Designed miniproteins, single chains. Designs and how they scored, part 103

Each design is a single chain, and the fold is of that chain. pLDDT is the mean over its residues in the fold that is shown.

## One batch from the design tools (miniprotein)

Design m3813
Fold by ESMFold2-Fast:
Structure m3813 (fold): chain A 70 residues (1-70)
Amino acid sequence: MPSVEELLEEIERLLREAEERKRRGDAEGVQRLVEEIAGLVARVGELEPSLAPLMVERFAEAQRILDEAL
């Protein structure tokens, strides 16, 4: 089972990859990464509810990247 720290690092990595895919015009790639981020955000919220505000911010950033890619 991944630690909360590992999940947070993975979310940050996927956000960086989504930004790179956006720059390449790969909207499908961005969509898939945002789906992965959504799953990780949900898992962090279940494991550590005190991080819910941070998870809301991270998911909002993912949605912004997707909106800019479309």
Scores: mean pLDDT 84

Design m3814
Fold by ESMFold2-Fast:
Structure m3814 (fold): chain A 76 residues (1-76)
Amino acid sequence: MSRDELIEKGKEALEAGDYEKAKEYFTKALAQAKGISEEEAEQIASHLVSAVKAGLVTPEQAAKAARDIADDADAR
């Protein structure tokens, strides 16, 4: 599964209220970036999911943040 597919599935899981599934998909997507470790990917994914759960950001905003973070890491 590509990074974009994983991010989209993470967004769908957030929209469905499946926060654990969303964390798994975002962790896998972020871990595909060259500059992000699996541990760091899990921490970032957990933070994004928590922000959506708290109503601070939308699922769309969380998905965009995950994509931007991964793209920035790949550019280094």
Scores: mean pLDDT 84

Design m3815
Fold by ESMFold2-Fast:
Structure m3815 (fold): chain A 80 residues (1-80)
Amino acid sequence: VSDEELDAGALIIGVAIVINAVKRGDYEGASEMARWLAEEAEKRGFTEAADYLRQAAVALENGDKETALELLGKAIEILR
C-alpha cells in the first residue's frame, strides 16, 4: 500500500474506535479522540476528514450523538 493508503487506513480504525465509544456513552473520551484524529488527519493532508472530525467532537461535547455519528461516518467515507 502507498503511504497515503496506510495513513487513511489508520485514521479509519481510529474513527471506528470513536464510534464505539459514542455507542457506549463515552462522549468525553470520544470527543478527545476525535479532536486528536482531526489534528492527525490535517497533518497528513486529509483536510475534509479533519473538518468532519472537529465537527463531530463539538457535537459530542454538546451531547448530540446523532450528529456526531453522522459526521464520523462522513469522515470514514472521505478517507476511503
Scores: mean pLDDT 81

Design m3816
Fold by ESMFold2-Fast:
Structure m3816 (fold): chain A 62 residues (1-62)
Amino acid sequence: SDEELERFFRLLDRDGDGTVSIETFGSVLKALGKDPSEEELQSWDRDGDGTIDLDEFREIMS
């Protein structure tokens, strides 16, 4: 399902810059019935720039 995760990531990446904001990602998880804490969202932002790249997205969604 790696290809499916990439397609989903691309759908969320409206700007086409290869990243998705933590805010957008948190909203997606909430829509899927999950409730991630701010701590969890921050822990996924390894670069500290407020975004998730495709590699991090794949790890979290797997």
Scores: mean pLDDT 74

Design m3817
Fold by ESMFold2-Fast:
Structure m3817 (fold): chain A 85 residues (1-85)
Amino acid sequence: MKLYVGAIDSTTYALLSEKGELLAIVNAGESVEVEYNGLRIKVTVDEATKTITVEVFTEDGKLIGKATIPMPAVGEIKEVEVKPV
């Protein structure tokens, strides 16, 4: 699954779909979950490691995909390729 994460400012990040649709906004040090195409997507912004982790779950809560990327710089958008676990 291909997603994007962009930094709006130094503490605010946007999760975007493959088509560039806004799915969720997440603050630094927080996690958010969103439903997309029958899946649950969890985004965690870890300031200590300067990473963003994207986890994809089935509707029944099984982890099926995960990716970790470096935090984008303000105004940067990074591609997130979520691979099967």
Scores: mean pLDDT 84

Design m3818
Fold by ESMFold2-Fast:
Structure m3818 (fold): chain A 88 residues (1-88)
Amino acid sequence: MTYRLKITVDEDGKATAELYDEEGNLVRKFEADSLAELMRALAEWLGRENATAIVEEVKSTGKPSPDSDALGPALKEALVGKQLRPGG
């Protein structure tokens, strides 16, 4: 099964992901203190469910901060359209 993934990184660097099924239903929400931790948790969950996800959206929220603003464009370019698979 292929899910659709929306990622949000806030001004404190805290990352959230919303995982939607092919019907548009929210099936799971992930939260982590960093994007790296979020991606690890998501990969582990996808591995257990034997599923994949396609990154549809990456956005930053809050006031521009050096840490979140500097990573936002690079992460959007690197992740949007990328397919995440079990163990990858």
Scores: mean pLDDT 69

Design m3819
Fold by ESMFold2-Fast:
Structure m3819 (fold): chain A 79 residues (1-79)
Amino acid sequence: MELKVRILEELAKNPEGLSVSELAKRLNVSQSTVSRYLSELEKAGLVARLKDGRYVLTEKGKEALEEEKKKKEEILKEK
């Protein structure tokens, strides 16, 4: 699964927000890798950075994550 989708899933589970270090620990990847993907996701409007440095899922990000999950379910369920 693409790391971007996993970041969105972790943020969806934690609506209060997660820091780069917390996401790195949860995803078992480097902080630099997470920071790079978060920057791309923020530019796309899928996540927002809070003033305290935590990231939260936007409504657009939640919709994108829901679409990705539905797409995978349809591929797995259809015969």
Scores: mean pLDDT 77

Design m3820
Fold by ESMFold2-Fast:
Structure m3820 (fold): chain A 79 residues (1-79)
Amino acid sequence: VQQGQQLNQQGLQYYQQGDYRTSGDLFDQSGDLYYQSGDYGSASLSYSNSGYSYRLAGDYDQSDRRFQLARQLSDLVPN
């Protein structure tokens, strides 16, 4: 839980520095940890941020997969 938040914050820092590949990897790892803890809302957000980062890095395949995963997890969160 705390480790997922830490990875998400590191992802944001690399994103702001223009290191989109590392940012995407960190957001993806954050999403995995939130998913394993059952926090599907935070996992969905982290995977979405990973998708945006991979897209800016030019990795459209990884981006699309992360956005699809984020959407699937978002559907599991009660409104």
Scores: mean pLDDT 83

Design m3821
Fold by ESMFold2-Fast:
Structure m3821 (fold): chain A 70 residues (1-70)
Amino acid sequence: APASAGEVLALAIEAAQAEAAGDSARAVTLIREMARHGGPIGRRLLAELAAGAKDPAVRAAAEEGVRSME
């Protein structure tokens, strides 16, 4: 089943926190989970993560997620 808007937002917050903690692998995993759920809110949050990410791997994962949703 698709995640609720609240669940996708929680994933976005956890991904941002993981990146801030230097855990790029966790941040990428959470971003990929967001992309799997899809939806307009998930797409918007992934676009914001792509624009704001400091880690190139996190940014690339978010950009790929947005592309996968077209």
Scores: mean pLDDT 80

Design m3822
Fold by ESMFold2-Fast:
Structure m3822 (fold): chain A 78 residues (1-78)
Amino acid sequence: EERKKELIEKLKELKKEAEKLLEEAKKNKDGELAKSAQSLIDTIEETLKKEETEPLPVEELERQVKGVEEAIKQLKKK
C-alpha cells in the first residue's frame, strides 16, 4: 500500500519532467523530441488511469517507473 503510493507519486513527478521536456522541444521546434515526450506523457497517464480502475501489481508499477526514468534520461541526452 505505502509502496504503491510512492510509485504513483514518482510517476506523477516523472510526468511533470516529461511535460517540461515537451515544452522545451516545442520552444526549440524539435518535432522528434516533442513526439517522444508526448508519447511518454501518454504512457504515464495510461498507467495512472489503469491503477485507478484496475490496480496493478507493485512489480508492474516498479517496472513502469524504471522504464520511464530511463526514457527521460535518454530524452535529456538529445
Scores: mean pLDDT 80

Design m3823
Fold by ESMFold2-Fast:
Formats: sequence, C-alpha cells, structure tokens
Structure m3823 (fold): chain A 91 residues (1-91)
Amino acid sequence: LEEELRRLIEEADRLAREAADARDAGDWERAAELYREAAETARRAAELAEELAREAEERGDEELAARYRATAEALRRAAEQAEELARKAAA
C-alpha cells in the first residue's frame, strides 16, 4: 500500500511534467488531456493516503495517521491545480 501510494504520486508528477512539456510545445489539447490524467491520479493517491491514515489510526499510530492525512490534503490540492490547468489549456 505505501509502495502503491508512492507509485501513484510518481505517476501524477510524471503526467504533470508531460503536460507542461506538451503546453511548451504548443500542443494545448495534449496538455489538457495530460493535466486531467494527472488530476485523476492525484485524487486516487489522496484516497489511498486517507485509507492508510485510517489503518494507522486503528493501529494506534496517531503520528503516522496525521502524516498520511497531510499527504492526502496536499494531493487533493495538487489535483485541483491540475484540473484548473487542464481547463485553461482546453479554453
């Protein structure tokens, strides 16, 4: 699960970089598509981080649960930003 979370974060970052590269190349349609994929992947990562936080809390590891919740919040913000960039690229 932790490795899966890391994989999803890395995938979201890769998609966002590819989107920025497409935008810089003038391919706004491709940039919008990649930003949408980055947002979706970041949302999936946030959901997994929330699940990991719940599991840590059930084990009594309050510090680890707090860290996963912070990670989930950061990922939700990243998803919102990617969605905004996708809308701007599509406009």
Scores: mean pLDDT 87

Design m3824
Fold by ESMFold2-Fast:
Structure m3824 (fold): chain A 67 residues (1-67)
Amino acid sequence: MSTVSPEALVEAARRALEAGDEETAKAIIEFGVKQGVLNKEDLEKIAEYARSLGREDVAEFARKLAE
């Protein structure tokens, strides 16, 4: 299947966070939410990973969208 999966977007966000590209990570999160691909559980996983890397701004962004 060639459609973007939740797992693929979570992985893409993680890679952006590891690269220090917070803007790309936020763009991936926003895209996934707008397309209905990322659910609350996926956003919580991204937020937890962002916090583990000290990327609190991205963690807060994902948490707000999970509401």
Scores: mean pLDDT 82

Design m3825
Fold by ESMFold2-Fast:
Structure m3825 (fold): chain A 96 residues (1-96)
Amino acid sequence: GADLIVEASELAEKAGYWDAVARATIALMVVAMANYYESQGKLDEAAGAYRLAAKIAREVADELAKSNDPIMQKAAELFRQAAEELERKADELAAS
């Protein structure tokens, strides 16, 4: 999840899509919070944080997908994959 957000954010930065970079940074901070909650055994809070990070990543993906730039289409795909991984992680924790 986080590695894909970092890669997508780097592509967005090179293309000057600073709004996407800012939202990616927030998503990474939320993932860090989720990891912290998970380390404390707070699985419900961790799941909620992973879902929030996934939502941010998906919203960025949808916005970048509107671009006709192939690099932004690639960034959108990476953000979408990150959202799917984070959603799966949240579902696994919520099932525990």
Scores: mean pLDDT 86

Design m3826
Fold by ESMFold2-Fast:
Structure m3826 (fold): chain A 97 residues (1-97)
Amino acid sequence: SELEEEMARGALEVAEASAIVSNENAIKQTTDEKRKAALQKAVALERQTLDAIRARDYAGAIALEDQLSDLYENELNDAAGKAFEDRERATLRELAA
C-alpha cells in the first residue's frame, strides 16, 4: 500500500540520517587518517543515498548502498555497519519492486 511504502521510506530516511550523525561523530574522535578518510567517504555516500531515497530513486540508492557495504567491509572493517547497509538495501529492493 502507499501508506506502507511511505512508512518504509520514512524509516530508511531516519536510519540514514542517524548513520550520518554517528559517522560525523566518529570522524571527530578518529586520529587515524586512513580511517578518517574512509568515514568521510561513508558520510558522502550516505548523504547521496538519503537524497536518492527522498527523490524516490531507489535504483540509485541501491547502487550507493552496494558501495557503502563494500566500504564498511573492506576499508572500515565494520561488520555492524555492513549489516546495517545490507538491511537498508534489502528494504530498498522491496520499494523498487
Scores: mean pLDDT 88

Design m3827
Fold by ESMFold2-Fast:
Structure m3827 (fold): chain A 65 residues (1-65)
Amino acid sequence: SMADIEKIRKILKEGGLSEEEIEEFLKAAKEGRANQALTRLYLQGKITPEQATEIAKLLKRAGLI
């Protein structure tokens, strides 16, 4: 849902990602690359394991993975 996408946006912003990084992530997710984009953020050290887990739950609720 749109509400779940907004929760993802909020978590990424609170985690210190720029608006440009958040929009790039959401674009990748909408294009069917959510798991790849999330894994990339984690491996680059841009999000914590806890943030990755919460974002994955919200992606599933939004129907993106």
Scores: mean pLDDT 85

Design m3828
Fold by ESMFold2-Fast:
Parts: sequence; C-alpha cells; structure tokens
Structure m3828 (fold): chain A 88 residues (1-88)
Amino acid sequence: SMEDEELEKFIKEAEKKARELGYTLVGVLIVNDDEKLTGIGGKSASGVELRVVDEKTINGKKVIALAAKGATVTDEQRDAFIAASREL
C-alpha cells in the first residue's frame, strides 16, 4: 500500500540519518499521534546508547525511529526488523 511505501522510505532515510550520526538503526515504534513517549534514550552500563533519530506522521500515526551506538545489527536482523515494522 502507499502507507507501506512511505514507511519503507522513512526507514531507509532514518537508517541513513543514524549512520551519519554514528548510530545503527535498531527499531521503529508506530503509535497514535496523541501518545507521549518519555524516557527514550540513555546509555547502559555496557556502553550501549539509545536515541530517537527521526519522527514522522504516516496515516495519522506517529512513527519514531530508534538508533543505538555501541550495538551491531546484521543485515538479516535489519530485514526482519523492517518486515516486523510493516505489521504494526
């Protein structure tokens, strides 16, 4: 659908933005636009840092891209993540 195309484009752009910041894209949250998300971001004792790298509203829902520093994501994990995101 057109929403799937917009989501895929958003994910690709978020992956690029994360890379430019020295992070790896690790997840996307899809929530209602009136939802307030707090406490997203931080650094673990092991040195993994998590942050929001991009946000967009698609078909009345807020789409939030999450990236981590100090984490490694394989191509297979990234593909599985993209597939799972389309089901939200």
Scores: mean pLDDT 68

Design m3829
Fold by ESMFold2-Fast:
Structure m3829 (fold): chain A 72 residues (1-72)
Amino acid sequence: SAAEAAFFTRAGAILRAHGVPSEQLGAALVRIRNAGGINASEEQIRDALIAAGVPEEVARAAAREIHAYITA
C-alpha cells in the first residue's frame, strides 16, 4: 500500500539519520516488517532493531521516532 511504502521509506531515512550502516539497514527493515511493519508498537520496532544488531540506545531513539510517524 502507499501508506506501507511511505512508512518503510521514512523508517529507512530515520535509521540512516541515526547512523545505521547500509549492511544493517536491510536486515533492520525486514525485522520491522516481520514485527508488524506499520502496525508494530514502539517496543516491537525497538526489539526488531536490537535483533538486527542496532545498538540499544540508537534502537530506542529510532523506534520512538519511527512510531511517532505512524501515530502522527
Scores: mean pLDDT 85

Design m3831
Fold by ESMFold2-Fast:
Structure m3831 (fold): chain A 106 residues (1-106)
Amino acid sequence: SRIDKFVEKQKIKTGDGSTLPVRVVDPATGKLAYLEVPVEALRRVTDGARVTLEGTLKQLVDERYIPEEWKPLIGKRVAVTGTFVMEDDDSLFEPASLLDPVVTEV
């Protein structure tokens, strides 16, 4: 139901629920970018699992909050290996994150 609620919010915001924005968080700085991931890929992921997700890397925050090394990857297809976390509280954060990420252009 968390994924379904995220899809509903995304459809309202963008008109499209086929992809969802997942936070990609740099542990050294706390800075982040967003990975647009197909919903079907997220439905197969277990909370707390180390996974690889592929999608388009997006700037959905001010550019000063994006890690310098990821700025050239904005708008590109990437594979991100990270620890997947789905939050119960959507008031402060988007519900999905990849922690301790390894980002590779594809």
Scores: mean pLDDT 76

Design m3832
Fold by ESMFold2-Fast:
Structure m3832 (fold): chain A 95 residues (1-95)
Amino acid sequence: DPYLEALTPEERALADELAAGLQALNAQAAAGTPMDEVLAQEDALVRDVYLRSKDDETAFRILTVAYRRAGYPLDLAEALARARVAALKLEEALA
């Protein structure tokens, strides 16, 4: 996996942490937790990764690896990661 190979050990740990969080949220959703609460928690986890990443490219790579480890196919993981980084970058620019 070229995305995983480009990450430092610390960035891989962050991707693993996010993947575990996403898997826990999927379990909460399956157990009947309201979707708005699940999505709010996912947004908080993704925002934390973005803020802890040195640049947008690194954030994109970490999110892509995390989504893939959470069970998303590569194309969807990349699309979600790009959308998340773009949204957070816009939010930061408007702050």
Scores: mean pLDDT 85

Design m3834
Fold by ESMFold2-Fast:
Structure m3834 (fold): chain A 58 residues (1-58)
Amino acid sequence: MLVVAVEDFTPKKPDELGFKKGDILEVLEVVNDEYLLVKNLKTGEEGLVPKRYLEELK
């Protein structure tokens, strides 16, 4: 599943992935109700991101 960042996110923990508004991310795993494990398709980097910063691409 592909998602788009609706806002910039700066990582606050070593396992979190930073991204910029408009970045396209691939959801690898739903970790819990607040966090997804994703891959940034632009950089190839993987990490945890808060769901609230993301919107599903149709």
Scores: mean pLDDT 82

Design m3835
Fold by ESMFold2-Fast:
Formats: structure tokens, C-alpha cells, sequence
Structure m3835 (fold): chain A 65 residues (1-65)
């Protein structure tokens, strides 16, 4: 299934553009976003990740370390 892998790529590119050190990985039908902290950049990334996951029908899980 390519949807989760495409979502991973899109979210990873966006995280990179924000300078966020988020880790993004696709596992099955789920995209997992791991955040080292939640600042304004990570709040923007979370909103983008939610929209990407919703539009692609992929499950999104967010963790903060």
C-alpha cells in the first residue's frame, strides 16, 4: 500500500522545510510522527500531518518524546 509511504514522504519533506527534527515513518497503513518537543513549528507540522492523513485515508499516530 503506497498511501502511507507517500504520506511519510510528504510529511517528512514538510518537517524538513520547517527545520523540525520530527521523525516520520510508515508502518502498514499507519504513519507515525515522533516529535522531540512541541513548539510552534511542531504545531504546524501536526496540522499538516492531520490533513495529509485525512486526505489520503491513512491512520496517523503522533508521539512526543
Amino acid sequence: MLDAELAEALITMYASSLGSKARVEARGDTVIVTLPEVTEKEEELIEVAKKVAENMGVRLEIFVE
Scores: mean pLDDT 81

Design m3836
Fold by ESMFold2-Fast:
Order: sequence, then structure tokens, then C-alpha cells
Structure m3836 (fold): chain A 80 residues (1-80)
Amino acid sequence: EEEEKERYIERLNLLLDVAKLMGAPEEVIKKLEDYIEKAKNSDVETARKILEEAGKLVEETLAQKSAEIEQWLRDERARR
């Protein structure tokens, strides 16, 4: 049980590192940090659910950042 929870926390920290590398918004970074804290203080089942939620958040953030970058490039071309 403790080993399983440790694996989930490790994966949550990896997601946080990926989000930071991607330049995710401060709100997303803070939410991921809150998820890690909750997972540390929760049971294994709750930690697993938190990891699933964090994974979805990072996936959504990556998709949104991709769209924002495309929009920024379009705006820059329009100004020039």
C-alpha cells in the first residue's frame, strides 16, 4: 500500500515537472502542487484518483497551450 502510494506521488511529481517545462500557467502549477499534497495525506485509492485528475489537467493544459501558441503566431503575423 505505502509503496503503491509512493509510485503515484512519484508520477504526480513527474507531471508537475512536465507542466513547468511546458510553461503551464501558475494556476495549473499550484493545482498540481495541491494534488501532490492531497495525495501524500490520502489513502492509496484517493491518490490514484488524484493522479488520474492531474493527468487530465496536464493533457488539457498542453492542448490549450498549443492553441494559444498558434493564436499568438497568427496575431504576430497580422501585426507585421
Scores: mean pLDDT 77

Design m3837
Fold by ESMFold2-Fast:
Structure m3837 (fold): chain A 68 residues (1-68)
Amino acid sequence: LSEEELEQLIKLFEAVTNVKFSKEEEDCARNFLLSVYSKTPNLFLFREHLVNHADELKKQLEEYCAEN
């Protein structure tokens, strides 16, 4: 993932979950999204996954950031 692609994915995630991240929350969200992407590295499928499983991913993000 490029920095620009990752930034667009964060904006998409904010939009679908109706959440706005602080700078620190955004940094953690970047690390989380990269970890998810690394398991199935396909940008098209990853975008679809963010849209279709937004609520589940939001819970996983909260757990990830609580542990890190």
Scores: mean pLDDT 80

Design m3838
Fold by ESMFold2-Fast:
Structure m3838 (fold): chain A 66 residues (1-66)
Amino acid sequence: VIELMEKAIEAAEKGDLSTAARYVTAATLIAVGDGNEELLKATIEVGRAIDNGDFEKAKEIVEKAK
């Protein structure tokens, strides 16, 4: 899940928002499947930060989720 969020941020920084959305979706589905509410919340917050163009905040969220 963490690796997928990191890849989403990397894709978004390169301007590939479609690939970024795919990685966020994959991370979210895995977190839901695992019943991990903390990681699920992190994936939602990362997706929101990416949508706002705030990649520094997205990276901070990922670091806190480790």
Scores: mean pLDDT 80

Design m3839
Fold by ESMFold2-Fast:
Structure m3839 (fold): chain A 92 residues (1-92)
Amino acid sequence: GRMATDGLIEAAKAAKEAGGKPSAKVEGDTVTLTIKGAKEKAIEAAQKAKWKAEEAGEEATLEVKGDTVTLTVKGLSPTSATAVALSVIGLE
């Protein structure tokens, strides 16, 4: 399944709803979701996305620095990575 892709998009939407500012960067097979102004709910959503990616067999890393959350998922297809980036850009 595309669990990592769906998890990243869901985390970005949850972050936006919680008042955070999600952004996505794509580099090859790696997607980095950065949430600025992250509140507790945004951190929880990112953690759930990390667990979903790991259950799907993807490599996922979550880092929290102050109010900034960075979720990095590696091993995505270019199509999946692009879908995440476009979905995050659409969150206004």
Scores: mean pLDDT 76

Design m3840
Fold by ESMFold2-Fast:
Structure m3840 (fold): chain A 85 residues (1-85)
Amino acid sequence: HMELNGAKNTVNAYLQGAKANMALADEAIRAGVEPRQVVAAYDTAIENADKGVKAAPEELKEQKETMENLGKVARERRDAIEAAA
């Protein structure tokens, strides 16, 4: 299943990107960084999660659901930070 292995690598890259940017946003909040930078990190996490969801075939349903949840959480947190700024 060469197509599935390629999709796994692509989806994993997007999943890692989403997680890394969520962690960056959380650290930026703890460090008292400017809200604009926190929002930018969540925006990048959302972009990675959305692309990962679109790239995930039916065989990667669990990874797709994980990225859908990450994107949802990132959007909620992004909107809360933007509304508070």
Scores: mean pLDDT 83

Design m3841
Fold by ESMFold2-Fast:
Structure m3841 (fold): chain A 69 residues (1-69)
Amino acid sequence: SALELQMTVALVKASGGDETIDAETARETLVKEFGIPEEIVNKAIEQVTLDEEGRVDVRALARKVVELL
């Protein structure tokens, strides 16, 4: 999906080029840049696996957000 790709690129930029992103930065990016409802972003974060540092995989998050739209 074009939207999934655009979100993935934006999340990678927000993470400083990392493949993982912290939940707070991801939420801010998706809400402010893509207008995704905060409730949908929070639900997507709850449904993806967090690593030991509380970070989410950028591609998994973007895919989950698109699935919930």
Scores: mean pLDDT 85

Design m3842
Fold by ESMFold2-Fast:
Structure m3842 (fold): chain A 58 residues (1-58)
Amino acid sequence: GPAGAGDLARKMLGVEPDAAASRALAAGDYRTAARLLGVSEEQARGAATASSQLGLGP
């Protein structure tokens, strides 16, 4: 869910995601998440993939 994706974004990307960025990551909208977080789309995809693999945010 958004909370799990946000926590991993903070740890993996070193950014503080707001609610909108966390929702974008959870929804698979990596382009929007990347813009909101100030990171690359690939980094946003990586954070979301790690979240899913760790059982966070399905």
Scores: mean pLDDT 66

Design m3843
Fold by ESMFold2-Fast:
Structure m3843 (fold): chain A 97 residues (1-97)
Amino acid sequence: LSEALLLEAELSLVLMLISLAIKELEQGKTEEAIELLRKARERLRELAKVSPLREQLEEAARLLDRAIEAAERGDIESAIRYAREAARVVAEAADSL
């Protein structure tokens, strides 16, 4: 139960990082957005190592990889789309707790 609350808090932080990254992309702050997406991805991968939600968290991390790659190419529309999809997967994982 306490472990589930800690995981829920960490997933909430990941969702916040993704939401901020999307806002930065919409404002043309691409480098700042990429750093936020990288932080979210790293947190998801660390959580996946010790979580029963490993498959969902690894899926979300892969979607963030695609978002970062799209942003680095200047494909902001695709970057936002992948980031939103990653947020959806994380939210569904959190709802499973």
Scores: mean pLDDT 88

Design m3844
Fold by ESMFold2-Fast:
Structure m3844 (fold): chain A 67 residues (1-67)
Amino acid sequence: MLEEVKKAAEEGDLESALEYAKKAIEENPLDTELFEEIIRILAEAGVPASKLIELAKLYTKKRKEAE
């Protein structure tokens, strides 16, 4: 999943990068390092802050459910 996020972001396919990011977060809700790397990759690729905030909300919700 992380490699797919990186590849999509590098290719400028921000829609696919966001979809891969959501799946990675859902599959690994307790992996804080993975989440931080995903946010950094998407931010560097030019994903708007509003979309990054939605991912952060998803991460927080999934982490709380997994705890």
Scores: mean pLDDT 81

Design m3845
Fold by ESMFold2-Fast:
Structure m3845 (fold): chain A 88 residues (1-88)
Amino acid sequence: MKEVIEKAVEEIREIAEELGVDEEVRKEIEELLEKLLNTEDPEKQIEIVKEIGKLLLEEMKKKGVDPSTITAVAIRIIGIEFDIELAA
C-alpha cells in the first residue's frame, strides 16, 4: 500500500504541474496529499483522491482546458483510485 500511495502522490503532483494550476489550488492539493499520506484506511484514501480529482476538474473548467485533456486527467485519477482499491 505505501508504494501505491507514494506513486499516487507523485502522479497527482505531475498532473498539477502539467496543468499549471494556480499556487492557491496547488496548496489545497498539497494539503490533501499530506492527508492522503497520513491515512491508512483504503476507503478514506480513495475519498481523498476523489476530492483532489474534483479540485483538478474545477480548475481545468475555470481555465478553459480542452475537453480531451480533462478526460485524460479524469482517467488518470480513476486509475489511481483503482490502484488503491486493488492494493487494499
Scores: mean pLDDT 84

Design m3846
Fold by ESMFold2-Fast:
Structure m3846 (fold): chain A 86 residues (1-86)
Amino acid sequence: MTLVITLKNVTEEQREEALKLAEKYREKGKDVKIEEEGDTLTITIGNLSVPEFVAEELRAIGYELDGAEVKIERDGDTLKITITFP
């Protein structure tokens, strides 16, 4: 399973938290790609387990509860999460 997280309108704090998450997945032996364009950060993580997949869906819901706009889409074995911060 592959996860693609797109973060829009990121603050420095939100960017640092997202990069820490990416580093944590790299330390677990996952294939991680990071792409930055202005205030948009895209993180692609390969080979997620089912618990890791569920954890990322719950994390996205947490951002939605904190006032971000969250869009979750499934495309085969790929989960795409777009988070737009206020």
Scores: mean pLDDT 82

Design m3847
Fold by ESMFold2-Fast:
Structure m3847 (fold): chain A 94 residues (1-94)
Amino acid sequence: MRYLVTVRVRLAPGATLEQVVAAVTEAAARAAAATGVEVLSIHVEPVGPREVLVTVRVEAPDEAAARAFAERLRELLAAHPVVEAAEATLEPLP
């Protein structure tokens, strides 16, 4: 089934959009490998001077796998030095 994972990221002082895009790409790949989820697309949109909205479309066998992916992605991003805070939400796609 397909799911949309949305992560709201608050950037650390001095972090660039380029650094955040690289961090998101690596974190999504690692989260996918850990959870068996397939990443279909990643979109990174600046929504404020220090805020970025990350939307990841995934194919997962069930909601539990999609939720595990969302939490792992959030954890990996929150641990990254360019990220001050990260919050994730999950919704099913038609």
Scores: mean pLDDT 86

Design m3848
Fold by ESMFold2-Fast:
Structure m3848 (fold): chain A 56 residues (1-56)
Amino acid sequence: MEKEALELIDEGLELIMQGKATPEAERLTQTAIGLLNRGKFEEAVELAKEGLKLAK
């Protein structure tokens, strides 16, 4: 779960760097990072996935 969260967050950050993320997608990616830092890996994965969806 932690590894999955890291991979999804990295992908979200990549989209932000490319200017392809919406403000909502960026917010979700940053929230997922906060959840990861608190050990809430399942919630971090879920929000990171939502962030990727909104970035397209």
Scores: mean pLDDT 79

